Designed miniproteins, single chains, continued (3). Designs and how they scored, part 92

Each design is a single chain, and the fold is of that chain. pLDDT is the mean over its residues in the fold that is shown.

## One batch from the design tools (miniprotein)

Design m11184
Fold by ESMFold2-Fast:
Structure m11184 (fold): chain A 86 residues (1-86)
Amino acid sequence: MEATIERKEKILIEYLPIEAEKYGLEPRVSVAQIREIAERIPEEFSDEDIARIVELAAEIAKERGRSEIVLEDLEEALERVLKEKE
């Protein structure tokens, strides 16, 4: 089986372009930054929880008037999803 972190990275990579396109944004996140976020996501998070992080990151970027999704948007989205699961 693939490592848990590799699963999270794959979901992030898959959903970033999908959510970016829906909001008219461009993903500006490096592979290293994706790995950093993946390491912070709890193992218990489902693929749907991870997809929710990406969706919220796109929404945050759009709210802030950016044309791109950056690491800071993913970090804030992760914090919001963690709070939703408390």
Scores: mean pLDDT 82

Design m11185
Fold by ESMFold2-Fast:
Structure m11185 (fold): chain A 84 residues (1-84)
Amino acid sequence: REATRKALRIAAEYAGQGKEEEARRELEKLLEKGEISEEAYEAGMGLLETLEYFRRWIYDEEEQKRLEERRKELIEEAKELELK
């Protein structure tokens, strides 16, 4: 259980940063060193794949919101600077 928690924590932490390849490397290293079991490794990889799938939807949605907010700011700044 503790080994599984460690694997899940690593997967979540790196995936949250968009570092999915680095998460895979860390999980592989821990498996090779015997710090986690094969079951814990599979759980970590499963979470990573799930988070990668949802990242495509969540980040697309978040990116759209960021672009909309920034476009509004740029339009307001352009009005103040150019007044056209």
Scores: mean pLDDT 71

Design m11186
Fold by ESMFold2-Fast:
Formats: C-alpha cells, structure tokens, sequence
Structure m11186 (fold): chain A 82 residues (1-82)
C-alpha cells in the first residue's frame, strides 16, 4: 500500500535529518546536544512503528529503516559519551 510506504520513507528522512542536526550540534553548539538526542530518539520511535506497518508490503525497505535506526542509535551513543 503506497500510503504506508510513503510514511515509512518520510520517517526515515526525519530520522536522518534529526541525526544530521545532532551531529552539527556536537561540533557547533554543544549546549543543544541533549535536546537533539531527545528529538532524534522520538523520531526513532516513530520510525519503529512505521517499519512494523510496512513489513507486509515492503520487507526490503523495512530492512533499510532498521539500518537507519542502527546508524542513528550509534551516533546518539557517541554523542552521549562526549
């Protein structure tokens, strides 16, 4: 179903954008890092929900969503250790 796949793609983009903003904050504005971590974690939760909805329709794209989550969680962990 196109609507479900479109939503998964939208949430993947949102997580990637939040992760990019978090990385920028680490280098340019460390005072915002904690807030950006919280924002990115919320987007990851949304992406997890959309992955579950999309699995019956596009298992390959759902796997890409899981990869995006893994990458973002790794970046969050690195930011939290700084």
Amino acid sequence: KKDIIDKLNEEMISVMKSTSDLMKSVFYDPSKVDDKIKETKKEIEKLKEEIEKAKPYDPQLSKEGERVINTSESIIESAEKK
Scores: mean pLDDT 82

Design m11187
Fold by ESMFold2-Fast:
Structure m11187 (fold): chain A 83 residues (1-83)
Amino acid sequence: AEALRAEAARLAAQARELAAQGRIAEGARLAGEALVLYAEATGRVKEMAELLRRDLAEARELGASPEILAAIEEALRRAEELA
């Protein structure tokens, strides 16, 4: 659990750095990976998958960018594989 939390924190920090550099697609992808690892570390992967399905549906309705949609879809795929 501690190792997963440390990895999630590392990915979240890298996501922020990439976003600051204007690398939004890469930052969004790493942010999604961090969320799934936090959920795995806390035993909440099924709840995370449910939240990501709702977020994906809402993002599509709101016309979110392809990069944001791809990031949510990848995070959902990983959460479903772990659940």
Scores: mean pLDDT 82

Design m11188
Fold by ESMFold2-Fast:
Structure m11188 (fold): chain A 84 residues (1-84)
Amino acid sequence: MKTVEIEAGPDPEDVKKAMEEAIKLAYEKGDRVIVTADAKALSLEAWVAASKTIAEGIKKYPGLKVTQTLNADGTVVIEVEKVE
């Protein structure tokens, strides 16, 4: 198992692409992917884009697990993995 780290940009398109890549790496390669973003830099549209992409990924890919953590310092960490 390999851990891959991705930093998401503040724009909705960048966040969507980062989440889609994380889901792909986790599902196809079995990697554990950590996506990090700055909550203060994220627009509401970026938060919505992330949530929709995660929801679609969970529905489309059986065994996909996503864990979201919002830290007190404003860092968002999204962990994406495939569980058996």
Scores: mean pLDDT 80

Design m11189
Fold by ESMFold2-Fast:
Structure m11189 (fold): chain A 100 residues (1-100)
Amino acid sequence: SYEKELLQGLKEQVEKIIEEIKELLKTEKDKKLLKEKVEAYVEIIEGWIRKISPYLSEEVKKKLFELIEEMREAAKNEDFDKVIETLEELKKVLEEEIES
């Protein structure tokens, strides 16, 4: 379905961002810059979800925005491990919806 194609595209972006954040955690020693970059990645994912939201079911939309809110809160608290955990959860939700 068209919805599944859009979810696949979002999943690929999430996978890329997970790897980028993991690399930042290893290489970026400026904590302020690290926080700024992680927050920017959260905004990129939120923007992607907003763009595809008219094509999503209400249940999928609700789940995705709930995870974005959790991720935003974790980033504000500089809990970068929680940001990665929430991104992995977002990826699992996308995988489940694609396979349904």
Scores: mean pLDDT 84

Design m11190
Fold by ESMFold2-Fast:
Structure m11190 (fold): chain A 92 residues (1-92)
Amino acid sequence: DEKKKEEDRKQQLKLVDTLTEQVKAASKGDKISEDSALLGLSSTIASLESSPEEENAEELKKLYREAADAIVKKDYDTALKYLDEARELIEK
């Protein structure tokens, strides 16, 4: 089970890093990356809602929702800050 937690953590870190790169591209005008980031965040939030037993699930949901809201408002710097906080929470 500790090994499963480590594998889950690695997958979560890969996801956050992917979302971060998509948000950076969106900030430069890449609409496809913006849509991909919003879809990725929505899918991740839904997954966390269906797995409330997952470590940090509630805090990660809040951070990802705040990041998605910031992207919708074109506040990409704020979205990146929330993704950085999510990454730090996963690494903890």
Scores: mean pLDDT 83

Design m11191
Fold by ESMFold2-Fast:
Structure m11191 (fold): chain A 68 residues (1-68)
Amino acid sequence: MTEEEALERARRLAEEAVARAREAFKQDPGEGHLLLMEETSRIAAEADKAGEEAARLVLERAAEAMAA
């Protein structure tokens, strides 16, 4: 497994989890926000396995999702 493969995996997981959190956010903003933070934490742990650069990309993605 290459570092690039791990980064791609982390990115896909982040996108999927963010999509789920956004769906919950539409129904209950408070619950959606809590779910997003929980999923972000889980994704960050997964990205940490791939290295610090992967973690940064995942966190930036999550921050963008929280903003919009």
Scores: mean pLDDT 67

Design m11192
Fold by ESMFold2-Fast:
Structure m11192 (fold): chain A 78 residues (1-78)
Amino acid sequence: MAMIDRYLAATEENVKLAERVLEDPSASKRDQELNIRSAQNSIDLVKAAFARFPVTQAQRDRLAAAEERVAAAKKKLA
């Protein structure tokens, strides 16, 4: 499997987890903030990889979708 596709899949799972923790009424605000920050760190690592390797438009679209989801999660937390 291509490295970029693996990093995108891992990032998408981290974003999904952050969204799930945000909707969990038993989760603390601190846990929600930590999961959102983890998802953001994953996105930042993918962006760093995109700067060093050729990427497809489909891969850029996946990153953009993940960034939109994290932005929405941050807005809900605020």
Scores: mean pLDDT 84

Design m11193
Fold by ESMFold2-Fast:
Structure m11193 (fold): chain A 81 residues (1-81)
Amino acid sequence: MLVSPEEIKKDEKLQKMYEEIEELVQQGLSYEEIAEKYGISKETAALLRQQLFVLKLKVENNIPVPREIYEETLELIKKAE
């Protein structure tokens, strides 16, 4: 199954997490520092940022996302809450 770019754009939690992590990266924070802020592992922080970036690129290019990847990203966000 595929998730539409429009459905992903409506996901407020995903958009907020993407914006927060990108702001931290722009401020020069390492994945270790981002991981510490959210109470997750460095590996989870790196994976979460990579998944969010890929989702944004697909949405900006109007490419549907496999539901499995979208749901995996939501689970990573849940761990960071």
Scores: mean pLDDT 82

Design m11194
Fold by ESMFold2-Fast:
Structure m11194 (fold): chain A 59 residues (1-59)
Amino acid sequence: NLKDEISKIVPIDENGNYLFTVEDLKGNRAEIGVTTDDPLAVAQKLSDAGFSVHRIEKR
């Protein structure tokens, strides 16, 4: 489950102030909510873990 793998890297919050569209190395995509004041730092952590961030949207 892609969301379970992502949750090991960054905490997923369904009511988070940002929506991230994230893709794994197999091409599976998920939208995740994240509560953060630094969305670019979250994107960097996901990238360092081998995920692609396709979209970041502030709610």
Scores: mean pLDDT 85

Design m11195
Fold by ESMFold2-Fast:
Parts: C-alpha cells; structure tokens; sequence
Structure m11195 (fold): chain A 67 residues (1-67)
C-alpha cells in the first residue's frame, strides 16, 4: 500500500475536524487515523506540532465514540 503524501494526510486531518464539528465522531476517527498513518509514514518530514495536534484530536474523537 502506497503511503499518503503530506498534502493528502493534511486533507484527511481537515476533513476529520469537519466531521468532528458535525458530530460524526466515527467518521472523524477514521479520518484522523488516516492522517496519523500518513504522518507516521512520512516520519521526520512532518512537524512535531502537527503530529501532536492529530494525536490529541484522535483521542478526543475516540473518547466521544466511547461515551
């Protein structure tokens, strides 16, 4: 499987934020997971602040799904 580009991973993060704002937490989780997979595959090319933001957003969406 081909890893996401940085642009694709960022787009997934933005779509995840929109899904979260709409209350679609399961969709937000899937999109954040896609963004994290992309950022992890890109490694050092991704700024740490972006990786931290996606991790925090994922945990927040996960908590909402589990509630």
Amino acid sequence: MRPLTLEEALAAFEEGQRAFAAGDYEEALALYQRAMDGFNALGLAVPEEVREAVREAYLEALLKVLE
Scores: mean pLDDT 79

Design m11196
Fold by ESMFold2-Fast:
Structure m11196 (fold): chain A 86 residues (1-86)
Amino acid sequence: SPEQQAVRREAILLEASAGILRMHVNIALRTDADDSTLRRIRARLDALRAQARAIRAVADAATQARIDAVLADLDADIARLDAALA
């Protein structure tokens, strides 16, 4: 449906946003960024995770599987930041 095509576009944009945030995580960890920088990136990952869950709720099964992969990547990046903040 046109509605599910819109949801698929949202999932693609989530993938792109997750990739950009992963780049920020990698740069921050490699440059030994301060805790305030790590917490800011962590907050952005958390917000994107909430957005991904909201889109998943209205998605078809194929798009849900795609969003689940994004959520796994976001969870992994949050865990990396949480380890650095410990």
Scores: mean pLDDT 91

Design m11197
Fold by ESMFold2-Fast:
Structure m11197 (fold): chain A 92 residues (1-92)
Amino acid sequence: SMAQIEANGLELIFAVLKGLEALLELLSKRHTITEEDRKVIEERYPELEKELPEALLELARRGLLTPEQIREAAELLREKGLFDEAEKLLEL
C-alpha cells in the first residue's frame, strides 16, 4: 500500500538522519548487504545527508510527519550541528 511505502521511506530518512551505521543496520535487517554494497552506501552517504534537511522540511510541510517525528528529527539535526534547519522544522 502507499501507507506502507511511506512508512518504509520515513524509516530510511530517519536512519540517514541518525547516521551511516544506523542506515547500514536498517538496510542489513531488510537485505543482504555485500562488501561492495557497503562501499557504495558509504560513498553516497554524504550526498544523502546533505539532501536530508530539505527532504524533512518537505515531508513536514506536506503533513507526513507526526509531532513526535518532528521533535526527533529536530533533535537529530541539532546533534549534526544543523541548528537553523532544526529551527525551521520546529516552526512548521
Scores: mean pLDDT 77

Design m11198
Fold by ESMFold2-Fast:
Structure m11198 (fold): chain A 63 residues (1-63)
Amino acid sequence: SEEERRRELEKRLKEEILEALERMLRGVLKIIEKKKPLNEKEREEAEKEREELVEKARRGLEE
């Protein structure tokens, strides 16, 4: 039905947005590392921040 197609479209768009966001954040981290190599602690902190941003976006899209 049209309602089912709309729901599937919304779900797909939300999933694609979250996937794109995570891919972009990983890309930014690679750019940062190319300019100045990160130490282990800095890399861990950057990865934690990335995960928290994706989680916040996920929660926002579910509201």
Scores: mean pLDDT 78

Design m11199
Fold by ESMFold2-Fast:
Structure m11199 (fold): chain A 89 residues (1-89)
Amino acid sequence: MEDKVVAEDVTAVSPTATVTVRAIGPAESRYVVHVVLDPKYDSPAVTERKIGENEREFIVEAPEAATQVLLTSVDSGESAIAKVTFVKK
């Protein structure tokens, strides 16, 4: 079965954005979450949550320096990208 990954763009007010990316596939399937930010910043924590028999969410508290959150299936190579935009008014 081909694994499916889903991500949606997020617009948030500084200093952090909660970004949720979703994976649909067998429980044994492996996924990698990458947060794209300036290399001088530490990678944010990622929380994995099972929401169905073959469905998982990865929750990232993205810092203001983050521009994208990528979810990649290790087994299929499929990737989904959530763009992160911070607004200051």
Scores: mean pLDDT 76

Design m11200
Fold by ESMFold2-Fast:
Structure m11200 (fold): chain A 75 residues (1-75)
Amino acid sequence: EEFDLDVELALVEIRVAIGKNDAKRGLLTPEAVELLDKASKLIDEANAETDPERRRKLIQEAKELIDKAVEVNKA
């Protein structure tokens, strides 16, 4: 379970890093950039969190924000 959670966290970190790089190039809408910034903050909180259940919730919330950023970037 912890191993899977660490993998999930790493994948979300990669997705945010790619999104932030795209934002620097002007490829994202302002709304998508804001959502990615919020996701990045949740990832920082997840990395500092010692409770596995809380870490999982933070990772899930970050994933949802990234998915929303993808959706609003198309709109």
Scores: mean pLDDT 80

Design m11201
Fold by ESMFold2-Fast:
Structure m11201 (fold): chain A 80 residues (1-80)
Amino acid sequence: MKLELTLKDGTKVVVELSEEDTLYEAFEKVYEKVKDKITEEQLKKLEQLKENVIEPNKDLKVNEEIIKNFKEELEKILNS
């Protein structure tokens, strides 16, 4: 499955995900794609998302509903 994210500057980032990926692995794939393209404040917000949402659910395998919710949370941060 494909996760498309829009950054604050309008840049689109595409992350390829498998249903075999965990939520933690999906987060790490996104993080590696965006870490060099975002502000320090956005990076801190991603770290907070990791601590509060991703780590407690790290072994949960992704599906379309999880990816949709994950995308919404990521786009709130990446457009902040």
Scores: mean pLDDT 82

Design m11202
Fold by ESMFold2-Fast:
Structure m11202 (fold): chain A 62 residues (1-62)
Amino acid sequence: MLKEGEVAVAKEDTYGVNGEVIPIKKGTKLKVLKVHEDGNVLVEILETGERGLVGGDKLEKV
C-alpha cells in the first residue's frame, strides 16, 4: 500500500481531480501527499507540480 511521502507511477492512463480534470499518462511519476479512506490518493505530479485526487488502484509504488 502507498504511504504519504512515497513516489508512485501511474499504471495506466488516468486522471486526477482538483476542481478540474487533470490528465495523467501511464508512467507519470507522482508524489503521494495523502491516502484517503475511500481509496483515493492526493498526489503531486512531479514534472508539473499539479495536484489532484487519483484512484489508488491506478497507482503503483516505485
Scores: mean pLDDT 81

Design m11203
Fold by ESMFold2-Fast:
Formats: C-alpha cells, structure tokens, sequence
Structure m11203 (fold): chain A 83 residues (1-83)
C-alpha cells in the first residue's frame, strides 16, 4: 500500500511537470487513497494539499481546491493527534 502510494505520487508529480494536469490529479488522488488505507495520515495530508494547489493554480477550480485543502487540514490534525 505505502510503496504503491509512493510510486503513484512520483508518477503524478512527473505528469504535473509535463503539464498533464488531469493525469497528475488522477494519480495523486489514487496515491492519497492508498495512504489513507495504510493509515499514513501525514502523507495523505501532504498529497491532498498538493491536489488543492493543482486545482487552484493549474485547473482554475477554487471550489475543489478548498475541498482538498479542508481534507488535508483534517488529516494533518489527525496525524498530529495520533502522534
């Protein structure tokens, strides 16, 4: 799960660098879901924050950006509380 999430996150970042924003979002969202299954809430929070940034800066979707930022903030708080 975690190794698969890391591979998807890396692939998503490569797609982002290449300008393939729809592919990048799909890969990063899959990575976030696998981090959630692994209960790696800190990594899930990081990926949801990356998704928020892409929606805001690349896809011009401020509503989706706010949704993913809220998810990132919640998982970050959960990771901190669990430590």
Amino acid sequence: LRAEAEALRAAGREALAAGNYVEAVSLLHQAALLYEQAKDYASAAEVYAELSRIYREKLNDPEMARIFQAVADRYRALAEAAA
Scores: mean pLDDT 84

Design m11204
Fold by ESMFold2-Fast:
Structure m11204 (fold): chain A 79 residues (1-79)
Amino acid sequence: DRVIQLLQQAAQLAQQGDVQGAADLYVQATLEWAASHGITVPQSSLDDLRAELLAMPPADLAARLQGQVDNFRAQQALG
């Protein structure tokens, strides 16, 4: 739920043209998801992810974030 909420907020910010805010929330969602599964994400991977997101046009970032929301919802439906 929290991860999906962060991704939805990130998608909304991307739709508003706030790529920086969207990228920050996406990184936060990634960290929250990883922590809940006992996964350690290297800082270099987070830095690479953030740089990739910041390079995206806002509409493309919003579409990517919506795709992630849909994917997590599908995973939750399976348990």
Scores: mean pLDDT 80

Design m11205
Fold by ESMFold2-Fast:
Structure m11205 (fold): chain A 64 residues (1-64)
Amino acid sequence: DAATGAAQARRVAEEDPDPGSSAAAGMAAKDAETYGGAVAARGLRAIGEAHQSPLALEAAEAAE
């Protein structure tokens, strides 16, 4: 749901050591609250692939 997706995106924003992944995850959390939880899962997967972040990829799976 939107709350789960937003929570996972916030976790990546706070804990990911890559600043690009962290910043993008913060935007994904905001989008999830506005547009629904599926947006967070898709966004986190794209972030994980673009920045090669295992934390973002794990969060994307948890947000589904």
Scores: mean pLDDT 76

Design m11206
Fold by ESMFold2-Fast:
Structure m11206 (fold): chain A 85 residues (1-85)
Amino acid sequence: MPREVAPKPETVEEALKVFEEELERAKEEGDEELVRIVEEAREELERTKDPKAVYRKYVLRVTAEKLRRIGDEIDEELERRRAEE
């Protein structure tokens, strides 16, 4: 496993490696939305060459997507409880 205590890439090469690993995970999970987020982050990294800014933006986008999914799960749980009662 990569070290979890190194949460931020410092170089373009390190950031590309992180995005490559995340892209592979997203593809394995069939997560088209995360695939798109990772691909956009890679494209921006190649354009800006700013690994810290791109990684921060990537983390915010992934967090927003996860929060959206949590909201969807809460809505589904509420709907299930209404159907049960």
Scores: mean pLDDT 75

Design m11207
Fold by ESMFold2-Fast:
Order: structure tokens, then C-alpha cells, then sequence
Structure m11207 (fold): chain A 69 residues (1-69)
């Protein structure tokens, strides 16, 4: 289902982000942006920011959120 796919992408972003794996974060971001409309992608990225503390990953996600405005 779409909900299951959204959950898997969110979990992948959180796991990669917590690991500081920028390459994996970029892959998951590309999948998110290809799969969901900007409104849905924005909501997922805002939740990911609440769960990831790595400053480089946070900066990347914040830049992507700005592009979705």
C-alpha cells in the first residue's frame, strides 16, 4: 500500500540519517520525491527532522524542504 511504502521510506531516511550515511539519505530522498507529491514528501521530511540529529543530514533535509515550498 501507499501507506506502507511511505513508512518504509521514512524508516530508511531515519536509519540512514541516524547513521550519518549521506549517500543512503540521498537515495531515500530521491525515492521519496519520485514516489509522492510535494505535500506528502514535506510531511515525511518534517517527521524525519524530528528524529535525526546529525547536522549534515539535517542541513540536506532542510534544503530539500525549502525546494518543496
Amino acid sequence: SEEERARRIEEALIAAGQAGDLAAVKVALAELERTFPPEVARRILERVLGRVSNPEVRALIERRLAELE
Scores: mean pLDDT 86

Design m11208
Fold by ESMFold2-Fast:
Structure m11208 (fold): chain A 98 residues (1-98)
Amino acid sequence: NMEEDAKLIKKILDYYKVSPQTAIDFLNGKKTPSGVELGAYLALVTYAKFGPVALSFLDHSVRSEEGWLKSASIFSIDKDTKLPEEEKQRLIDALSTI
């Protein structure tokens, strides 16, 4: 559901204070996320693979690069994890509506 995707993605972006365009740039490999932006990227990748359960990432992560990496590792996601093109495009389409 694209509307639910947009709503939850917006919640992730708001939490990390990352713009939709910045998130699209990470997904397209135009920018490498670091610091707080890495938290946003890891949460988006976790959401794409595992759906709304990824919102627990926001509640249980220590607000640091190390804390976000630790939380992502529970889902077997790390800073170098790349989405398949179909999942990446799904996120970009939802981000483009925000």
Scores: mean pLDDT 79

Design m11209
Fold by ESMFold2-Fast:
Structure m11209 (fold): chain A 76 residues (1-76)
Amino acid sequence: GALDLAKRAEPIRQELLPLVGDKEKLTEALRRLAKEDPEATLAAAGTLIQQQINEGNLEKVRNLTEATTKVLRELL
């Protein structure tokens, strides 16, 4: 359910947050985490994208969207 997804996504969000300024490290972390829990990893990435938009961090938004898109293409 939604509560279970949120509980799984939060530690992933916390692991990814310090990496949002480094696209290569972010992509590798997303790739690893998505292999274990793709649903929670995508939920965490979505939350981080919205957070960075709200903070006006356009470079971090670009890193998150590009890294997430690359990992999604690898999962499909």
Scores: mean pLDDT 87

Design m11210
Fold by ESMFold2-Fast:
Structure m11210 (fold): chain A 69 residues (1-69)
Amino acid sequence: SEALERAREGVRRAEEAARRGDAEATAKYSGIAQDGAVLYLSTTGDVAAAQEVGRRAREAWEAAGAPPY
């Protein structure tokens, strides 16, 4: 799925940005990951895959020093 691949790429880039302390890039790519996960969920109904992408995006956001949600 293009949406799932986009979401996973967003997570990967968010994780990379978080490791270098780039909060702005982490926020941007976490957002791309969430958008891809929502699109994937709405077209496939696969809640587990969408939740996993969401969790990884949130972990990257937290690792970048963003406040806990």
Scores: mean pLDDT 75

Design m11211
Fold by ESMFold2-Fast:
Structure m11211 (fold): chain A 105 residues (1-105)
Amino acid sequence: SAAELERLREHAAELARFLEKALGIPVDLEALLSPDLRTFLAAVRRTVEAAARALGIPLSEVEALSSTGGDIRRFAEEHGVPFELALALVQLARIRAQLEAALAA
């Protein structure tokens, strides 16, 4: 629904701003708040990729954890990153997965 999508945009923007402040990565807030789903998804993808790169975590491992519901605390410890940053990254990757599924034919 439009209300559910708006909540996802707000949550993604909060996660992206947290990662921007913590990691110094570029964040396109206008695109993240866009009513266009493809623009929103592209911005979420760029933010996840930038954050994973800044943290030195392979994107494939972030994507795997976001789909399996694995232990984020253990993942953070294994990669030597703060739990709060790993949590924000995985939650943003889950939003990416939800948007990709919604846009699939």
Scores: mean pLDDT 86

Design m11212
Fold by ESMFold2-Fast:
Structure m11212 (fold): chain A 73 residues (1-73)
Amino acid sequence: SVSDQLRAISRKFGVPLSRVRDIFNDYYARFQRMGLDRDKAVRYALLATQIQLMIQRGASSDDIRKFISDFHA
C-alpha cells in the first residue's frame, strides 16, 4: 500500500512519517492538477518525495540519476 511505502521512506531517511506524508501529499496534489491519472500521480509523487529527501541529505547528481533509473526498471 502507499501507506507502507511512506513508512518505508520514513525509516530509510530517518524523518518523521508526518513530514513524509506532507511532502507526498503536496506532490500528489500537484500531479493531479497536471492531469495525471491516480496511479501515475501516486508513482510520480513517491519518486519526487524520495528525490527531495535525497537532495536534503546531500545526494549527488549521480546518486539521483541511478535512483531514477532503478525506479523505472
Scores: mean pLDDT 87

Design m11213
Fold by ESMFold2-Fast:
Structure m11213 (fold): chain A 86 residues (1-86)
Amino acid sequence: SLLEEIKKLNEEALKLLKEKKEKEPEKVRKILAERGPPTQAALDAAPSEEEREEIMAEAMIEFLEELGVEEAAELVRKLVELYKKL
């Protein structure tokens, strides 16, 4: 089912992020500190829930790419496409 596929991809993405946090916690913290404030400003300025969801998805993909966890970034891109099918 679509929900089972979404759950599986989400669990795989979280696992990859957790592994990166264990190996390079300072890098994760630094990137979050740099990207957090501009992402929050964009979210606060967004006029709709749909636009906020798009901003969050793009921010997450960019965060994972900057961390070098490209596999997790691809999983998030797939999750975005699956959510559109709901």
Scores: mean pLDDT 83

Design m11214
Fold by ESMFold2-Fast:
Structure m11214 (fold): chain A 56 residues (1-56)
Amino acid sequence: GPTTAEEGRAAAEAAREVLLSLGREDLAKQVYERAMAAAERGDAEAAGRESTRGGG
């Protein structure tokens, strides 16, 4: 579902910590990287929208 970049980053960190606590380092890395990539894309898209209209 649609999440803000901030929520995506927070969720990625929380999921990583949980998986690390379970000793699932590989899964923690995969989930974190995927969520961070999704958050980065969302953040870039939001920044692009702001720049398009009123950024001077």
Scores: mean pLDDT 70

Design m11215
Fold by ESMFold2-Fast:
Structure m11215 (fold): chain A 62 residues (1-62)
Amino acid sequence: MQAQPGEVYLPNQGRWMTLAEALEDPSVTVEDFEAMIKAEKDEERKKDLEKLLELYKKLHSD
């Protein structure tokens, strides 16, 4: 597998990054996470991305 476990593609930024980097990077927005969730076809992975969006909102509330 070319991508490391825990890497995600951000459609709005056109790049791959780690989940940890995505959570910490202030240039990554709620819209980036929503785009990932919308593009995801696997229900279990979609649930994981929704949990990450909730964590992101908690860390970057406002």
Scores: mean pLDDT 69

Design m11216
Fold by ESMFold2-Fast:
Structure m11216 (fold): chain A 80 residues (1-80)
Amino acid sequence: MISQAIRRVAQIVADYNAGKISAEEAKKRIVEVLEELKKAFPQFSEELNKAIEEIEKSTDFDEQVQLAVETLSSVAQKLA
């Protein structure tokens, strides 16, 4: 589950850098990954909701990616 979410974020970054998707579309897809993860792991919903809120407020793609990766890494560590 978490490793698939990390791979999905990596693919979104690759698609954005290749010019296949807009920054707005990339942001939406990153939020969707975290929303799906929240449904799978409701015990992390507070942490995931905070990350989603910060990503939605951010206008910097690199910051949005960093927030997503840090949150996914934190959740992965708590599941290990």
Scores: mean pLDDT 84

Design m11217
Fold by ESMFold2-Fast:
Structure m11217 (fold): chain A 55 residues (1-55)
Amino acid sequence: VGVQSEEVKELQERFHELGFSVGPVDGVYDQRVAAFERLMGLPVDGRFDAAERAA
């Protein structure tokens, strides 16, 4: 948590488009982004490796 990146920003945008409230799209990794990663079965670390993204 606390990491700012374009990957996190992209996750926030996708989460928001799905109708979930994640606050502003600012690229800051927080518990809302972590919840999205858990929902999708991805690692909770504010990043995705190529294998996880391909899933």
Scores: mean pLDDT 61

Design m11218
Fold by ESMFold2-Fast:
Structure m11218 (fold): chain A 81 residues (1-81)
Amino acid sequence: SPEEQAARRALGERITAALVARVEATGREPSPAEFREIALKVIRESDAPEHVKEEELARVESMSDEELALYTRIALAEARA
């Protein structure tokens, strides 16, 4: 639904902001484990509908380290544009 798409977009934006904040604090790219931790925390603490949270949590938990590293690089590149 449009509301679910908006919730997922808002989650993506919050995860990107949290990644940027981590880079600013540490001066380095987050590891896959750090990305997973950040993403799971943002999703759990969000106001998104419970079924959207469950789907996004399952997705992040199933992602490989390679996929997490790729998403981190894309998110940071987009935030700098």
Scores: mean pLDDT 84

Design m11219
Fold by ESMFold2-Fast:
Structure m11219 (fold): chain A 88 residues (1-88)
Amino acid sequence: DNEFAERAEEALKAGDRETALELLREYRASNDLTPSQLEWLDILELMLKGEVDEAIEKLIATLKKRNDLTEEQIEEIEKKLREEIEAI
């Protein structure tokens, strides 16, 4: 949904985590999401609530389940996420 993506981007750029959380909850309620999409939204909600360590731990656990990524690739993703969160 283009409207959701645009509104979410604007809220995040403004640092408005509360609006981003409300948009995320509305998206969840109005769409039939796959289990993988729901796991991703759970991670985003934790991140927006400021529970960064819990969000990262859940993301890493999800990536390990997929078996598509090497351990080195998972470590690089974790490092990049921590750097991006510190920049916000």
Scores: mean pLDDT 70

